# Designs tried in a protein design run: designed miniproteins, single chains, continued (2). Part 96

Each design is a single chain, and the fold is of that chain. pLDDT is the mean over its residues in the fold that is shown.

## One batch from the design tools (miniprotein)

Design m7327
Fold by ESMFold2-Fast:
Structure m7327 (fold): chain A 62 residues (1-62)
Amino acid sequence: MTVEQLMRQLREAVAAGDAVGAVRYLRQIVGTRDPDAINEALALVTAAFSHDELTAASAQVP
């Protein structure tokens, strides 16, 4: 899966209010080690979800 495809999936998860999906795709984007993509993904996720929502979602993602 390309970084562009992962960013698309992340934006769709954010639009759907899917914090678990957003954390799943964020972890995959971090795994690509692309700093521009990681910075964009982190900004998007932190703007859309609270710290508590992201903490709870992170516990559900292996």
Scores: mean pLDDT 83

Design m7328
Fold by ESMFold2-Fast:
Structure m7328 (fold): chain A 87 residues (1-87)
Amino acid sequence: SKASLYATIGMVQYLVGKVLEDMGQHEEAVAAYRAALENFKKAIELGDKSAIPLAIKVAEGLMSLPAVSDEERERLQKEIEELKKKL
């Protein structure tokens, strides 16, 4: 399904983001995590509930990165809370 495809793409982007974070490539890691989060959100919208814990994990990863603004961290925290309500 399209939902499964979005979840798969999101997982690949999440794994790339983790590697970039480990390499100290903080701006590139942010871009990869943002792309992963958007793809997981698309998967959830299309009915793939298995993407909910993955979206939470990516959002938490984004919040931990030094390249993310305080305003974006606050938005991500609220998004995590909304995602947890769907579990």
Scores: mean pLDDT 87

Design m7329
Fold by ESMFold2-Fast:
Structure m7329 (fold): chain A 72 residues (1-72)
Amino acid sequence: MEKVLQEALEEVLKAMKEINANGDKEKTKKALEESAKIFEEYVKKYPENEALKKLAEAFRELPELQEKSEEL
């Protein structure tokens, strides 16, 4: 794994652990939003890293997909 990608993942895992969602829907949404923000900051520094860009997009989309699934 690229060192930069590993550092981004460790930062995300730390943020998720601090938020401690434990099935709480609002806390889970917050954790996903903070994760997306962390990946976006790394993408700004390393714009050629496609894995970071993809992860930032995925984590940004997850909260919207969660809200849409509940309208069914």
Scores: mean pLDDT 70

Design m7330
Fold by ESMFold2-Fast:
Structure m7330 (fold): chain A 99 residues (1-99)
Amino acid sequence: KLEEAKKAYKEKNYDKAAALFLEVALDPSASDEERLKALAGAVVSVYKSENYERELDEIIEEVENTALLKAPEEERPRIRALFEEVRKYSLEELEELAE
């Protein structure tokens, strides 16, 4: 699943990569480290799919809102905590986490 997301990202299929990374990030069986890397991958994939036209903070907010809508209510506090961690990273650091 994470490998499929990375493959789509490498092939520059950023819409598919974002969706696959988000599936990994929302998997409660994944470690917090894997989930954080997957969220970084989703954010960077959305940013690249839009050719860097929006601010990074706007992309992070959109991905967070999408994740919260897809997540069970019980998981939402954990998803919010992971996005607070994502916001501490620069674009370059997020790209390194995605790859």
Scores: mean pLDDT 81

Design m7331
Fold by ESMFold2-Fast:
Structure m7331 (fold): chain A 85 residues (1-85)
Amino acid sequence: MKFELILENGRKAIIEADESTSVIELIKKALKKIFSLSDEELDKLEFYVNGKKIKDSDKVSELPEKTKVTITAGLGVAKATLIKL
């Protein structure tokens, strides 16, 4: 399966994943591709869909075709759109 993560600043990444891949792992992989973030920096991020915190158990196979994601890091908040290709 292919997904595109689009940040509000226009930066984007296309990521390939299987149906067993977690939503968190998919988003982290996309952010690492866009920003070259370290694993330590990625581990500090929290991800929300529709106001609910994403869990490691949440799978990409359970996502609709278009999902709005909120990313939080300390005092910072970023918004992104995750699209199933």
Scores: mean pLDDT 80

Design m7332
Fold by ESMFold2-Fast:
Structure m7332 (fold): chain A 87 residues (1-87)
Amino acid sequence: SEDIEKKKAELQKLIEDSKKGLEEAKKKNASKETIDKFREALKLAQQALDLLESGEATTPEGLKKFEELVKQAKEKLKKGEELFKKE
């Protein structure tokens, strides 16, 4: 559906932003804490994408898990970006 395609596109962007943040942080020799936040964001976003592509996110339990993973990924990305700006 168009809704699922939109969610997938938004999630792919989250994955891309997390990868870019991780690459930039590593290139500039950022702190372990900063690098770990970008790694965590990427891992969580990839897990959410896998859940969406497997069809598990269509169940009530799977949808809740998907939403939790996306929320956590966004929080980790934001924290990584905030920490990186201070370095």
Scores: mean pLDDT 86

Design m7333
Fold by ESMFold2-Fast:
Structure m7333 (fold): chain A 71 residues (1-71)
Amino acid sequence: MGEEALKRLDEIYERVLKLSEDKELTQDEINRIVERFRAAGREELAIAVAEVSLKYKKGLTDEQVDELIAE
């Protein structure tokens, strides 16, 4: 992975972390959100949401997922 790709992942990671609610998601909920981002071609968001959910026990709302996909 290039340095620019790592920087973009860090920026997306911070954004997902800031948007995320203090709500622990189930593995099924995490997988569903990851699949939605992948289906939309947003692999970097899929990676970021999985890591934030596992590491910080935080999750995006359905509305936030919809907004991020719509961008």
Scores: mean pLDDT 77

Design m7334
Fold by ESMFold2-Fast:
Structure m7334 (fold): chain A 85 residues (1-85)
Amino acid sequence: SEKEQLVEQYKKEIERLKNYYLSKIKESKTDEEVDKVMDAFNGTLGGKRGLVRRTFGLGSPYYKELDEYIDKAREEVKKAAEEKK
């Protein structure tokens, strides 16, 4: 369905975002640089969550799937940031 195709597009965008910020954390040289990367990542990811909410609505199983996917991406990046410090 068109909605399922859109879910897969959002998942690819979230994965690209995750991988981009994971590389930025790896390149960081100081705790301050890691914190700045995390602030930028959390802001961008929050924006994506807002778009998903507006697109599907809070009661949608598509929103639930993408919200869980976003949370997993956030935890992976957070773990990498904690391990870098």
Scores: mean pLDDT 88

Design m7335
Fold by ESMFold2-Fast:
Structure m7335 (fold): chain A 62 residues (1-62)
Amino acid sequence: LFETILNALIAAGLSEKTAREAAEVLLKPGSTYADVAAVLRKHGASDAQIEQAFNNIRKALS
């Protein structure tokens, strides 16, 4: 699961460090996509990269 999310984030053009931190946040109990988006924005991700990352995660987990 972690590796699947990590690879989905990297495929959206995010760095391994940013992708790892975002994946850790997403897997925390009670976390939301808003929490993940906040981490991505903090590390300089564009709104387009965030949207692509979430689409990649949804497809990988479906």
Scores: mean pLDDT 80

Design m7336
Fold by ESMFold2-Fast:
Structure m7336 (fold): chain A 93 residues (1-93)
Amino acid sequence: SSDKERLIERAEEILEEAKKIVDSIKDEEKRLLALGFLVEAEEALERLKNAESVEEEVGSLLRIIGSLESIKLVEKDPTLTVSEEKLEKAKKL
């Protein structure tokens, strides 16, 4: 549907913004954490493309938006420490 095409276009725009933020992170540990969220967003985009219901489409887009917000928090919070679990997730890229 044309609605699904618009959701995919919006999701791709959000992913492009997320990639730019990740690339701007100079701290290696924060960048690795942000990369973990970026991978989750890329997986959600593939789910969106393969979605067969409006609920799956909306759910996938919300996950992509949530990943962008997490990346923004990582980039802007100077007190955020990388957890060992999140660091291991990022290394599995």
Scores: mean pLDDT 81

Design m7337
Fold by ESMFold2-Fast:
Structure m7337 (fold): chain A 68 residues (1-68)
Amino acid sequence: GNILQKLDKDKDGKVSLAELKDFLETEQKVTLSDKELNAIFGLLDKDKDGVLEGNELVIAAMLYHGAK
């Protein structure tokens, strides 16, 4: 499945922290602390606009798999 479609429920190409958390808990069945989520999100959100776009979402998935 397309990870962008699962994360981006509004299909606008942008994913909020809350959507990322929901995806991880619902699809991956894992719970991350708010500290871990904010650290990952802050690293990926280069524009600091509070959303992840395009390649930032792919990097988020890769970092998540690498951190386990």
Scores: mean pLDDT 64

Design m7338
Fold by ESMFold2-Fast:
Structure m7338 (fold): chain A 97 residues (1-97)
Amino acid sequence: MTAEELKKKIDEYERNKVKPTSKEQRRIAAFAEAERLFAGIKGALDEAEKLGAEKLPASLLNRIVFGSAAEAARNSPSEEEAYKKGAELARKRLEEL
């Protein structure tokens, strides 16, 4: 199942109030977590670019970006909040260097 097909199934469950199976519930949760993670990565990268952090070693930049995004995805209920939290956490980590 592609991410796009899974998103369509989520929209159908919300629209029709159909209870997904435990396997589909796990897939829905995993997809939602992946979407939040991607949003957090984007927020962290945008903030890093704004701060000129592209001058850092790639290994350090990647650790800050993915670390911030992973924490944001775990602690944010939505993609929009994950983006904002990812940016905030990346900013703090860059300021602590």
Scores: mean pLDDT 75

Design m7339
Fold by ESMFold2-Fast:
Structure m7339 (fold): chain A 76 residues (1-76)
Amino acid sequence: MEGEVAMARAVREQRRIPGSRLVTAFGKDVSPDAMAARLLALTEADLGRPLRIAARYEGVDLLTGERVVSVVLVDA
């Protein structure tokens, strides 16, 4: 899926869920599952509370060719 479409879908879902956090990562040669897991773990560590992934969107950055992953995080 294109990076622009992935971002648009993530923003739309984040706007539907009040109090959610949208977090995005770019990676070269990294799996989307690994990127999503890292974003969840880092955000949980930063906030000091358990979270869950409400939505995940994947794409490719058209300028760099890097994989992009956006996650919408909510309280667990």
Scores: mean pLDDT 72

Design m7340
Fold by ESMFold2-Fast:
Formats: C-alpha cells, structure tokens, sequence
Structure m7340 (fold): chain A 77 residues (1-77)
C-alpha cells in the first residue's frame, strides 16, 4: 500500500540522517567526510523517488553496501 511504502521510506530516511550526523561528528578526514555525506544524500534522494516496494528494496540493498564500505574505510583511518 502507499502508506506502507511511505512508512518504509520515512524509516530508511531517518537511518540515513542518523548515519550522516554520525559521520559529521566523528570523521576527521574532511575530503572523505564530504564524499561520504554526498553519496548518502544521493541515495536518500533515490529512496524518496522510489515508486514501488521493489524499487525501494533495490535502493536499500545498494545503501547497505555503501554504508558497509563507509564504515570499513572509517575503521581503517
């Protein structure tokens, strides 16, 4: 339903906002910080643009991969 899709989008957007806030507070590499935040903002826009649950699931899968890559890179520094 449209309500279920909107609720799922709102939840994922909240997770992105939390991740962005965390990166802004913790990350010391300014170049990496700006690139990571820009990538997450792009994915956030794609979440908002999703018209079906299938499209949202595809974006969420890509987002999970990107977040794991960002976390791994932050742990190396």
Amino acid sequence: SSAELQAAKDHIVQLFDAAIAFIEQVEKDEDFKQKAIARLQELKARVRAAQTMEELEEVAREAEKVLKEIQAEMEKL
Scores: mean pLDDT 84

Design m7341
Fold by ESMFold2-Fast:
Structure m7341 (fold): chain A 62 residues (1-62)
Amino acid sequence: LIDEAVELLRRAGDDGTAAFVEAGHKAGVPDTLLLESAARRARKAGHDETARELDRLAAELR
């Protein structure tokens, strides 16, 4: 799921949020929290479709 989230963000051009997710995952931050945070960041950046997909991935982990 994290690899899918990183790929979605990179395809959207949001390399900063992709790097944030990768770093957080390596640091042991819970995947649900990372995906929810990434969705908020993507939405704020105007990547609404990517944010919706990230929300869907987060829901699968809940």
Scores: mean pLDDT 82

Design m7342
Fold by ESMFold2-Fast:
Structure m7342 (fold): chain A 64 residues (1-64)
Amino acid sequence: NAENAKAFLLAAARSPADLRRLVEATLAHLQAPEEVRARVLEALDAGDFATAAELVAEVIAQHQ
């Protein structure tokens, strides 16, 4: 599912700001822990899409 999350993030990225906003809203909806949310946003701000996608996939997996 990490590859699916990565594909989703890349497909949704019209701009870094739009991607950040979308990911932030998704993690809030899934009630991800604040520490995890902070790490995902830090990775996105650094352009580390691989780390961001892996962390998002982990949050999604925990809610299935």
Scores: mean pLDDT 72

Design m7343
Fold by ESMFold2-Fast:
Structure m7343 (fold): chain A 52 residues (1-52)
Amino acid sequence: SKETIINIVKDAAKLLPKEKQEELMKFIEEHKDDPDYENFVAKVKEELKKIL
């Protein structure tokens, strides 16, 4: 579910420096209302690749 993906990303964010954690959390808040679940997951994967 979308909630499961959000929780996984939040847990991963805790391992990052504070600035990157805030950046990733803002990204999730901006995109969590996307009605396309597959598009949401794809965007999250791309953002994680850029941040990590």
Scores: mean pLDDT 76

Design m7344
Fold by ESMFold2-Fast:
Structure m7344 (fold): chain A 70 residues (1-70)
Amino acid sequence: MKILQSSYVPEGGKYKVLEDEVSLLMVPLSKPELGLFPTGGMRKVDPEKALIGELVERVIETLDKYTYEE
């Protein structure tokens, strides 16, 4: 697995973008088990496209809906 870190980190640093050559893997710092979503199977994205910032924001918002606070 190839791990490339995006310079974009959301406020609070709850999520870190791990980018593979063909995929993105979002890893929540508090719940790393949720890093499976979204997997590279969803979409291949080139960070140079400047879409990564928008994609990361939307993915983080989606992951927040899956993570319940106590």
Scores: mean pLDDT 43

Design m7345
Fold by ESMFold2-Fast:
Structure m7345 (fold): chain A 65 residues (1-65)
Amino acid sequence: MPTPEQWAEFLESVKKDPESLERLIQLVAEARGISLEDARALLNEASKDPAATQALLQALIEWQQ
């Protein structure tokens, strides 16, 4: 089971790859029914807190199954 710190490291890795970041932003937008701009803002805000990062990414995985 990934820790909040491991989820934060995963997000930081994704942020270093523009293609992975754009894909993640798109998935968040689709899962939440929000704009790409709002999804990017959510990811940026969540990246400041490992627990928030875990909650956001865990919810995204649950949405995809």
Scores: mean pLDDT 76

Design m7346
Fold by ESMFold2-Fast:
Structure m7346 (fold): chain A 100 residues (1-100)
Amino acid sequence: ALIEDLKEKISALPEEKKEELKNDVLLFEEYSKKINFDPNNLDDPAVIKAAQLLLKIANEINNEELKNLVEPIVNGEGTNEQKKEALEVFEEVKNILKNS
């Protein structure tokens, strides 16, 4: 349900907004490579960076489920379960944007 809603709403965004989000993802991937980010290290600052980008996307598409998942992580209050789910959703969002 969440991933299907994300795919529909992201694909429906204006082209300039999709390009902005693609650039945000590219910058995150460059940051992740520079710090040698390990997705199994849930205390890594990159987890908060991924959550911040997902929160931006949630606000752009008005997805409350995604916002509720990532907002605690951005505020430093996220659980390890929420962080793992956010990273999984982030990989799905990257695939959606790549195919848009």
Scores: mean pLDDT 84

Design m7347
Fold by ESMFold2-Fast:
Structure m7347 (fold): chain A 117 residues (1-117)
Amino acid sequence: SLRERVFNGAVFAAFAIAAARGDEELVEEYRPFVKKALKESAKKLGKEVSDEEIEKMVDELLEKARERSEEELNKELEEAIKNTPNEEVRELLERIKKGDISAAREAFMLLAEISLE
């Protein structure tokens, strides 16, 4: 769904930025939300994944995130921003794109709530 793509783009971009900057505390704070996002997305796409598989996916994302380019992360954020109907969430995503990690946490929580409604 559109909601899932917006959520995944923003969540993974924020997580990737934290990992790329070596902010291990922020990475661990985001980990449970990333796990939840992956599990919900897989379920909606008709794919069954175990908690163990989710943990492996998170570890793979961390490895890839530390090697990803800022241009790729910005493209994912731009797609999320364009497809976001909520103006406040869009503003927070724009701030994440500009490197404001504190805004990333707020957007992450809001997008998690939207995805779970």
Scores: mean pLDDT 67

Design m7348
Fold by ESMFold2-Fast:
Structure m7348 (fold): chain A 99 residues (1-99)
Amino acid sequence: MKELYELSDEAYEFLKKVGIKRKVVSEGELADAILDYYIKNGEIEFVTEKPEDALKVKIINPNSKLYKIVGKKEMTIDEFRKAVLDYLIKEGKIKKITV
């Protein structure tokens, strides 16, 4: 069985701007969309000048709610993805499903 995520209407509305075309998505597709959303929204940026070598992101908006979600200014991409996924599940904006 594959683990999938079901998006609320609110989550779908913000993630469709970064290429999400359906309300039920894989973990990888959702994690990539979350990263792209916050980069396009100007809230985070990659720490490296070479995107292909990027393993870390930093919060660049000092008023971002992300500080409350991740608890630090700079983190690995994996730490960021996990923290935001956990937050969206806690807030009821996404739901983990097994098929």
Scores: mean pLDDT 77

Design m7349
Fold by ESMFold2-Fast:
Structure m7349 (fold): chain A 86 residues (1-86)
Amino acid sequence: SRQYQLGALEQARKVLEKASQKEVSDAIKILRDGKNFTKSPDSPASDEVISALKVLELAGGPELTEDTSVQEILDHVDALIARLRA
């Protein structure tokens, strides 16, 4: 439902606004090719960041790459929230 999508996107926005560029880039890599990142000695992205990016994907957000900035992702989330609130 629209209300469920709004709530999920608002929660995702709160998680992503606190995330670093590295956490977001790592989460995108995990979503696209999880096995390579789970083998790395580098700390993986948090489950909260991964879940937030899945919410954006399911809501019809744009294709993300590991080079997509946190600000660009926040702008996409804000655009989706605005569309659902209209």
Scores: mean pLDDT 74

Design m7350
Fold by ESMFold2-Fast:
Structure m7350 (fold): chain A 100 residues (1-100)
Amino acid sequence: KPYISEEAEERLVDALVDEAEALALERGNPEGRISFSDLLEVALSLYGSLMSKEEIEELLRRIIAEVQAERGRPVDGFLDREEAREVFRRFHDWMVEKNS
């Protein structure tokens, strides 16, 4: 459904996860533990001109809850790299569908 190739989407998602992990490390989070705040800052940097902070926060919370439920993990306030990739992939797909 995205107008860009799957390869380009995966490269974008990888770049977003790398930025979120870098923020997490700067904030003293353990390796592989990305917080909601780290994901929110990256999403705001990319989508803040298209959506309000409140809308981005609400959508991120919904997607994170969905991803964590599907993975069967308890909500501990942190995501690993794989969960973060899935969150950004779904967020990007949602943005493409709604703003196309």
Scores: mean pLDDT 76

Design m7351
Fold by ESMFold2-Fast:
Parts: sequence; structure tokens; C-alpha cells
Structure m7351 (fold): chain A 68 residues (1-68)
Amino acid sequence: MSDAELREQVKRYISGLARELSEVLSPDELSATVREMGAVAQKGLDNGDSLETIKEGMDRVKEEALKA
């Protein structure tokens, strides 16, 4: 997978999670959670992590948002 393709897959995954979370989070909470997911994903990309590992990181941010 190319770096551009990996980044695009990550963006699509964040969009999917944001859509799911928009049903349960306020707009402010959703914005904060999406920003945090983006930060975690960027760190994973910078580290050369696999798409699977990056997705796991974003899923963790989602779970924390739902518990808060």
C-alpha cells in the first residue's frame, strides 16, 4: 500500500467512526474526539505502523470517548 493510499484509508476510517459517534456525542465532543483520532492516526503513520495498528489506536480513542 502506498503512503497516500494508507492516509486515504485512515481518513475514511475516521469519517466512519465520526458518523457513528455523531449519533451519541454532542458536536463539541465529536469535534474533540475526531481531532484526537487524527492525532493518534498521524503518530501511527509517522511510526510506519500498519493500517490495522492505526485502526486499533483510533478504536481506542472511540472507546474512551464513549466512556467519558
Scores: mean pLDDT 81

Design m7352
Fold by ESMFold2-Fast:
Structure m7352 (fold): chain A 68 residues (1-68)
Amino acid sequence: MEAVMELIEQIRKESEEEAERVEKDYLAKAESQHTLEEMNEVLSQGQKEIDKIREEERKETARLEKEA
């Protein structure tokens, strides 16, 4: 039980760190844009990547929670 919870926490931590890296990268790219439209497009792409990371995390943690 405890080992499964530790694994779930580790997955969440790794996904959070990856999401934070993606967010920072896309924020830097957005700041380099010259128009609000281009900035919004870059931020939208970043959000899409973060959503993908969150979805994969949710899928893996749900599987482990069901086994616990």
Scores: mean pLDDT 79

Design m7353
Fold by ESMFold2-Fast:
Structure m7353 (fold): chain A 64 residues (1-64)
Amino acid sequence: SPENTVKQILEAVKSGLTPEQLKITAVLLYRRGVPKETLLEAAKKIPDPEYQKAILEGIREADA
């Protein structure tokens, strides 16, 4: 579910996932059919601009 995907991203970041790792994760999730809106909701819930940038860059790279 979208809500569960957002929760898992937030929990991974809280547990030490780096911005670089999150970017790769965002690429893979988006390519597997996770909606852009779900990834953007996760980005909004992370106050760190480096993590927000990572998700946005991941979406851009996967968007073909």
Scores: mean pLDDT 86

Design m7354
Fold by ESMFold2-Fast:
Structure m7354 (fold): chain A 80 residues (1-80)
Amino acid sequence: MSAEELLKEGKEIKKKIIELAKKLMDKGLITKGIGAILRAIGLLFDLELAVKKGDLKKAEEYLEELKKLLKELEEELKKL
């Protein structure tokens, strides 16, 4: 995956996480929703920094953490 593809995918996943976090907050899981938003912001920041440093392997690791967070939120919403 190229640096441009990593940044694009990371931004898209962050947007999806925020949308799901908002749904969790609407269902009363406010702390969990806020925590997910803050984690997604931090992970995207770290991904962007890794790309700027030319560390594409580290950027891919942060992208996988974003994907994991997205799946965790999808599973939490299915429990509700």
Scores: mean pLDDT 87

Design m7355
Fold by ESMFold2-Fast:
Structure m7355 (fold): chain A 80 residues (1-80)
Amino acid sequence: SMEEEIKEFQKKINEEVEELYKKIVEKYGKEKAEEILKEIEEEMKKEWEKLKAEDPNLDISKVKELLEKMVEKLREIAEK
């Protein structure tokens, strides 16, 4: 079902985000890591609001793309 697919995807994303957050804390320290997360969170919120405005019947694939974009940004900061 769509609910099961979303739940499984959210679990995957949460695990990835937690792992990347630990790397960012190790690399930049806790205060800087919090600043980075807030910046990404604000950017993702803007992208989410835009997505909702453009597509009132949200496509699950677009939601997945947005979450993957967040992980990609965190990975770039943590590993590059």
Scores: mean pLDDT 77

Design m7356
Fold by ESMFold2-Fast:
Structure m7356 (fold): chain A 65 residues (1-65)
Amino acid sequence: SDEERFLRAVREQAEALGIEVEVRFREDGSVEISFKTDDVTKTTAMALIAIAEAYEIGASVRLVP
């Protein structure tokens, strides 16, 4: 599914950067993502990756604390 594809891509990148992420798909087709790091560079890198992967499946992304 598109959700499984998104989760695999985001998880692989998070593992490469050494951070933990939480992902929630909403009924409206949007995706909520939380990055468990205080490193602004890692957060920015993950945000760009998540936006690109969401674009591929036609979903909107919301970053949450």
Scores: mean pLDDT 80

Design m7357
Fold by ESMFold2-Fast:
Structure m7357 (fold): chain A 67 residues (1-67)
Amino acid sequence: MTIGEKLVEYLKSKGLDEAAELARKLIEQGKTVDEAVREVVRYLVSQGRLEEAIDVLEFYRKLKAEE
């Protein structure tokens, strides 16, 4: 499973279905996973979901550390 697929599955597992769909579409459009994470975090912050935005950033940091 790619890092992008892991991100989408993580978002779905947290019930963040709109954020998961956003990430999937951005990756399908050829955006990097870093760009998809930035847009997902921006979306979550705009929805008042600050804790979920922090959790996404920590999850992504952990994924990059587990090369």
Scores: mean pLDDT 82

Design m7358
Fold by ESMFold2-Fast:
Structure m7358 (fold): chain A 84 residues (1-84)
Amino acid sequence: SAADAARRAAIAGAEGNLEEMKKYADEVQKLSGPGAGETAYGAALAALRGDPVGMVNIAREGSEKHPGGLDAARAAAQAVAEAS
């Protein structure tokens, strides 16, 4: 699912593996449509920085452009929080 791909992207980011993070963000885009991967990637990066305001702003913007991307971004941010 797109949520599983977003979770994997967040975990890869937490491990410092940006290439793997991008790979799974691309999978989110493939499953949820254009722009969803960018939203998931950005939200996961904000969560990794400990920036909850930035994470919410990215998720909100992504929801306006790509509704499916919001759920993926939330799953990614939650996975990072759980992995920390």
Scores: mean pLDDT 69

Design m7359
Fold by ESMFold2-Fast:
Structure m7359 (fold): chain A 76 residues (1-76)
Amino acid sequence: LSEEQYNNLKEALIQQLEESESEESRQLFIENLISKSVLSEDQKKAFFEKLLNAPPEERQPILEELLEAERKQEEQ
């Protein structure tokens, strides 16, 4: 992904996470996002736990960490 495509994807994912109206919808979104990730199982578990338990103000930086970790795996 280009930097512009990455930033657009990041903003779209943050918006979808914040727009999730129910805890169940939010959990399914996070599960789907992480299941498609190229990260290791240990990293997937860590990010899943962080995103599920994060208050709204912490979700953006955690999601950014997840996307940067994926980007680094794709570049290698």
Scores: mean pLDDT 73

Design m7360
Fold by ESMFold2-Fast:
Structure m7360 (fold): chain A 53 residues (1-53)
Amino acid sequence: SKEQILLETIILLHQVAKDTELLIAQRQGKPADEIAALAARENAIIAELEQRK
């Protein structure tokens, strides 16, 4: 359905945003615990969206 296509698109955009945010944080020299917290937050959002399929 159109709703499923939109959901899949949103999930893909969140995955790209996560990878980009983590790369920027790493390049800025942020602490490992802060980087891990950013990853955990984004992974939780992605996991919630995946359950909506």
Scores: mean pLDDT 85

Design m7361
Fold by ESMFold2-Fast:
Structure m7361 (fold): chain A 87 residues (1-87)
Amino acid sequence: SKEELIEKLEELEKKIKEAKTFKELGDVYDETVRLIKEKLGDNEEVNTLLTTYSVKIFEAAAKKDLEEMKKIAIEFIKKVKEIIEKE
């Protein structure tokens, strides 16, 4: 359901905040992207966010900035939740 998807995204946001390494953060982010594609792959606004935020995440990872990568990942989840809540 919509509520179950929001709850799962909030659990993933918590895991992102708790990640201590690039590997841990990358694993949680990959799980987040997989879940979003599986549940919302037909949503054009969500697909635009996926494209935009993948670029931002790779740029932060290239700079070795774990905190910026977390910030971007959390912002992505919040924007996806806003789209779900509007539907």
Scores: mean pLDDT 86

Design m7362
Fold by ESMFold2-Fast:
Structure m7362 (fold): chain A 109 residues (1-109)
Amino acid sequence: SEMEEEKEERIKRLAENITPEALEEIKKLAGEILENTENEEIREIAQKIINTDDKEEIARLIVELEELIEKIGADLLIKLLVARMRLIAEGADESELEKVEKLIEEVKK
């Protein structure tokens, strides 16, 4: 289906942008998600992100985590952590990453 093809193309694009430095930051954000949620489905995906070094699997797990949060909802902190994780995987500009980081720090207060 067109939706499945678009999802696979998005996963491939994300995987191409994941550097070793991006991978370490994504894993740190997955660890912060685990510390801030009791939702077992969100925790399962975050734990899988921590346990893999495969960039295509990381990209797939990020997309699945976003889809899960859209379906079930999550606290603002979890939404911001996942948004930052996606932006890192997309190779977003430092200015966009800094905007989300400031929001994360404000929510943690």
Scores: mean pLDDT 86

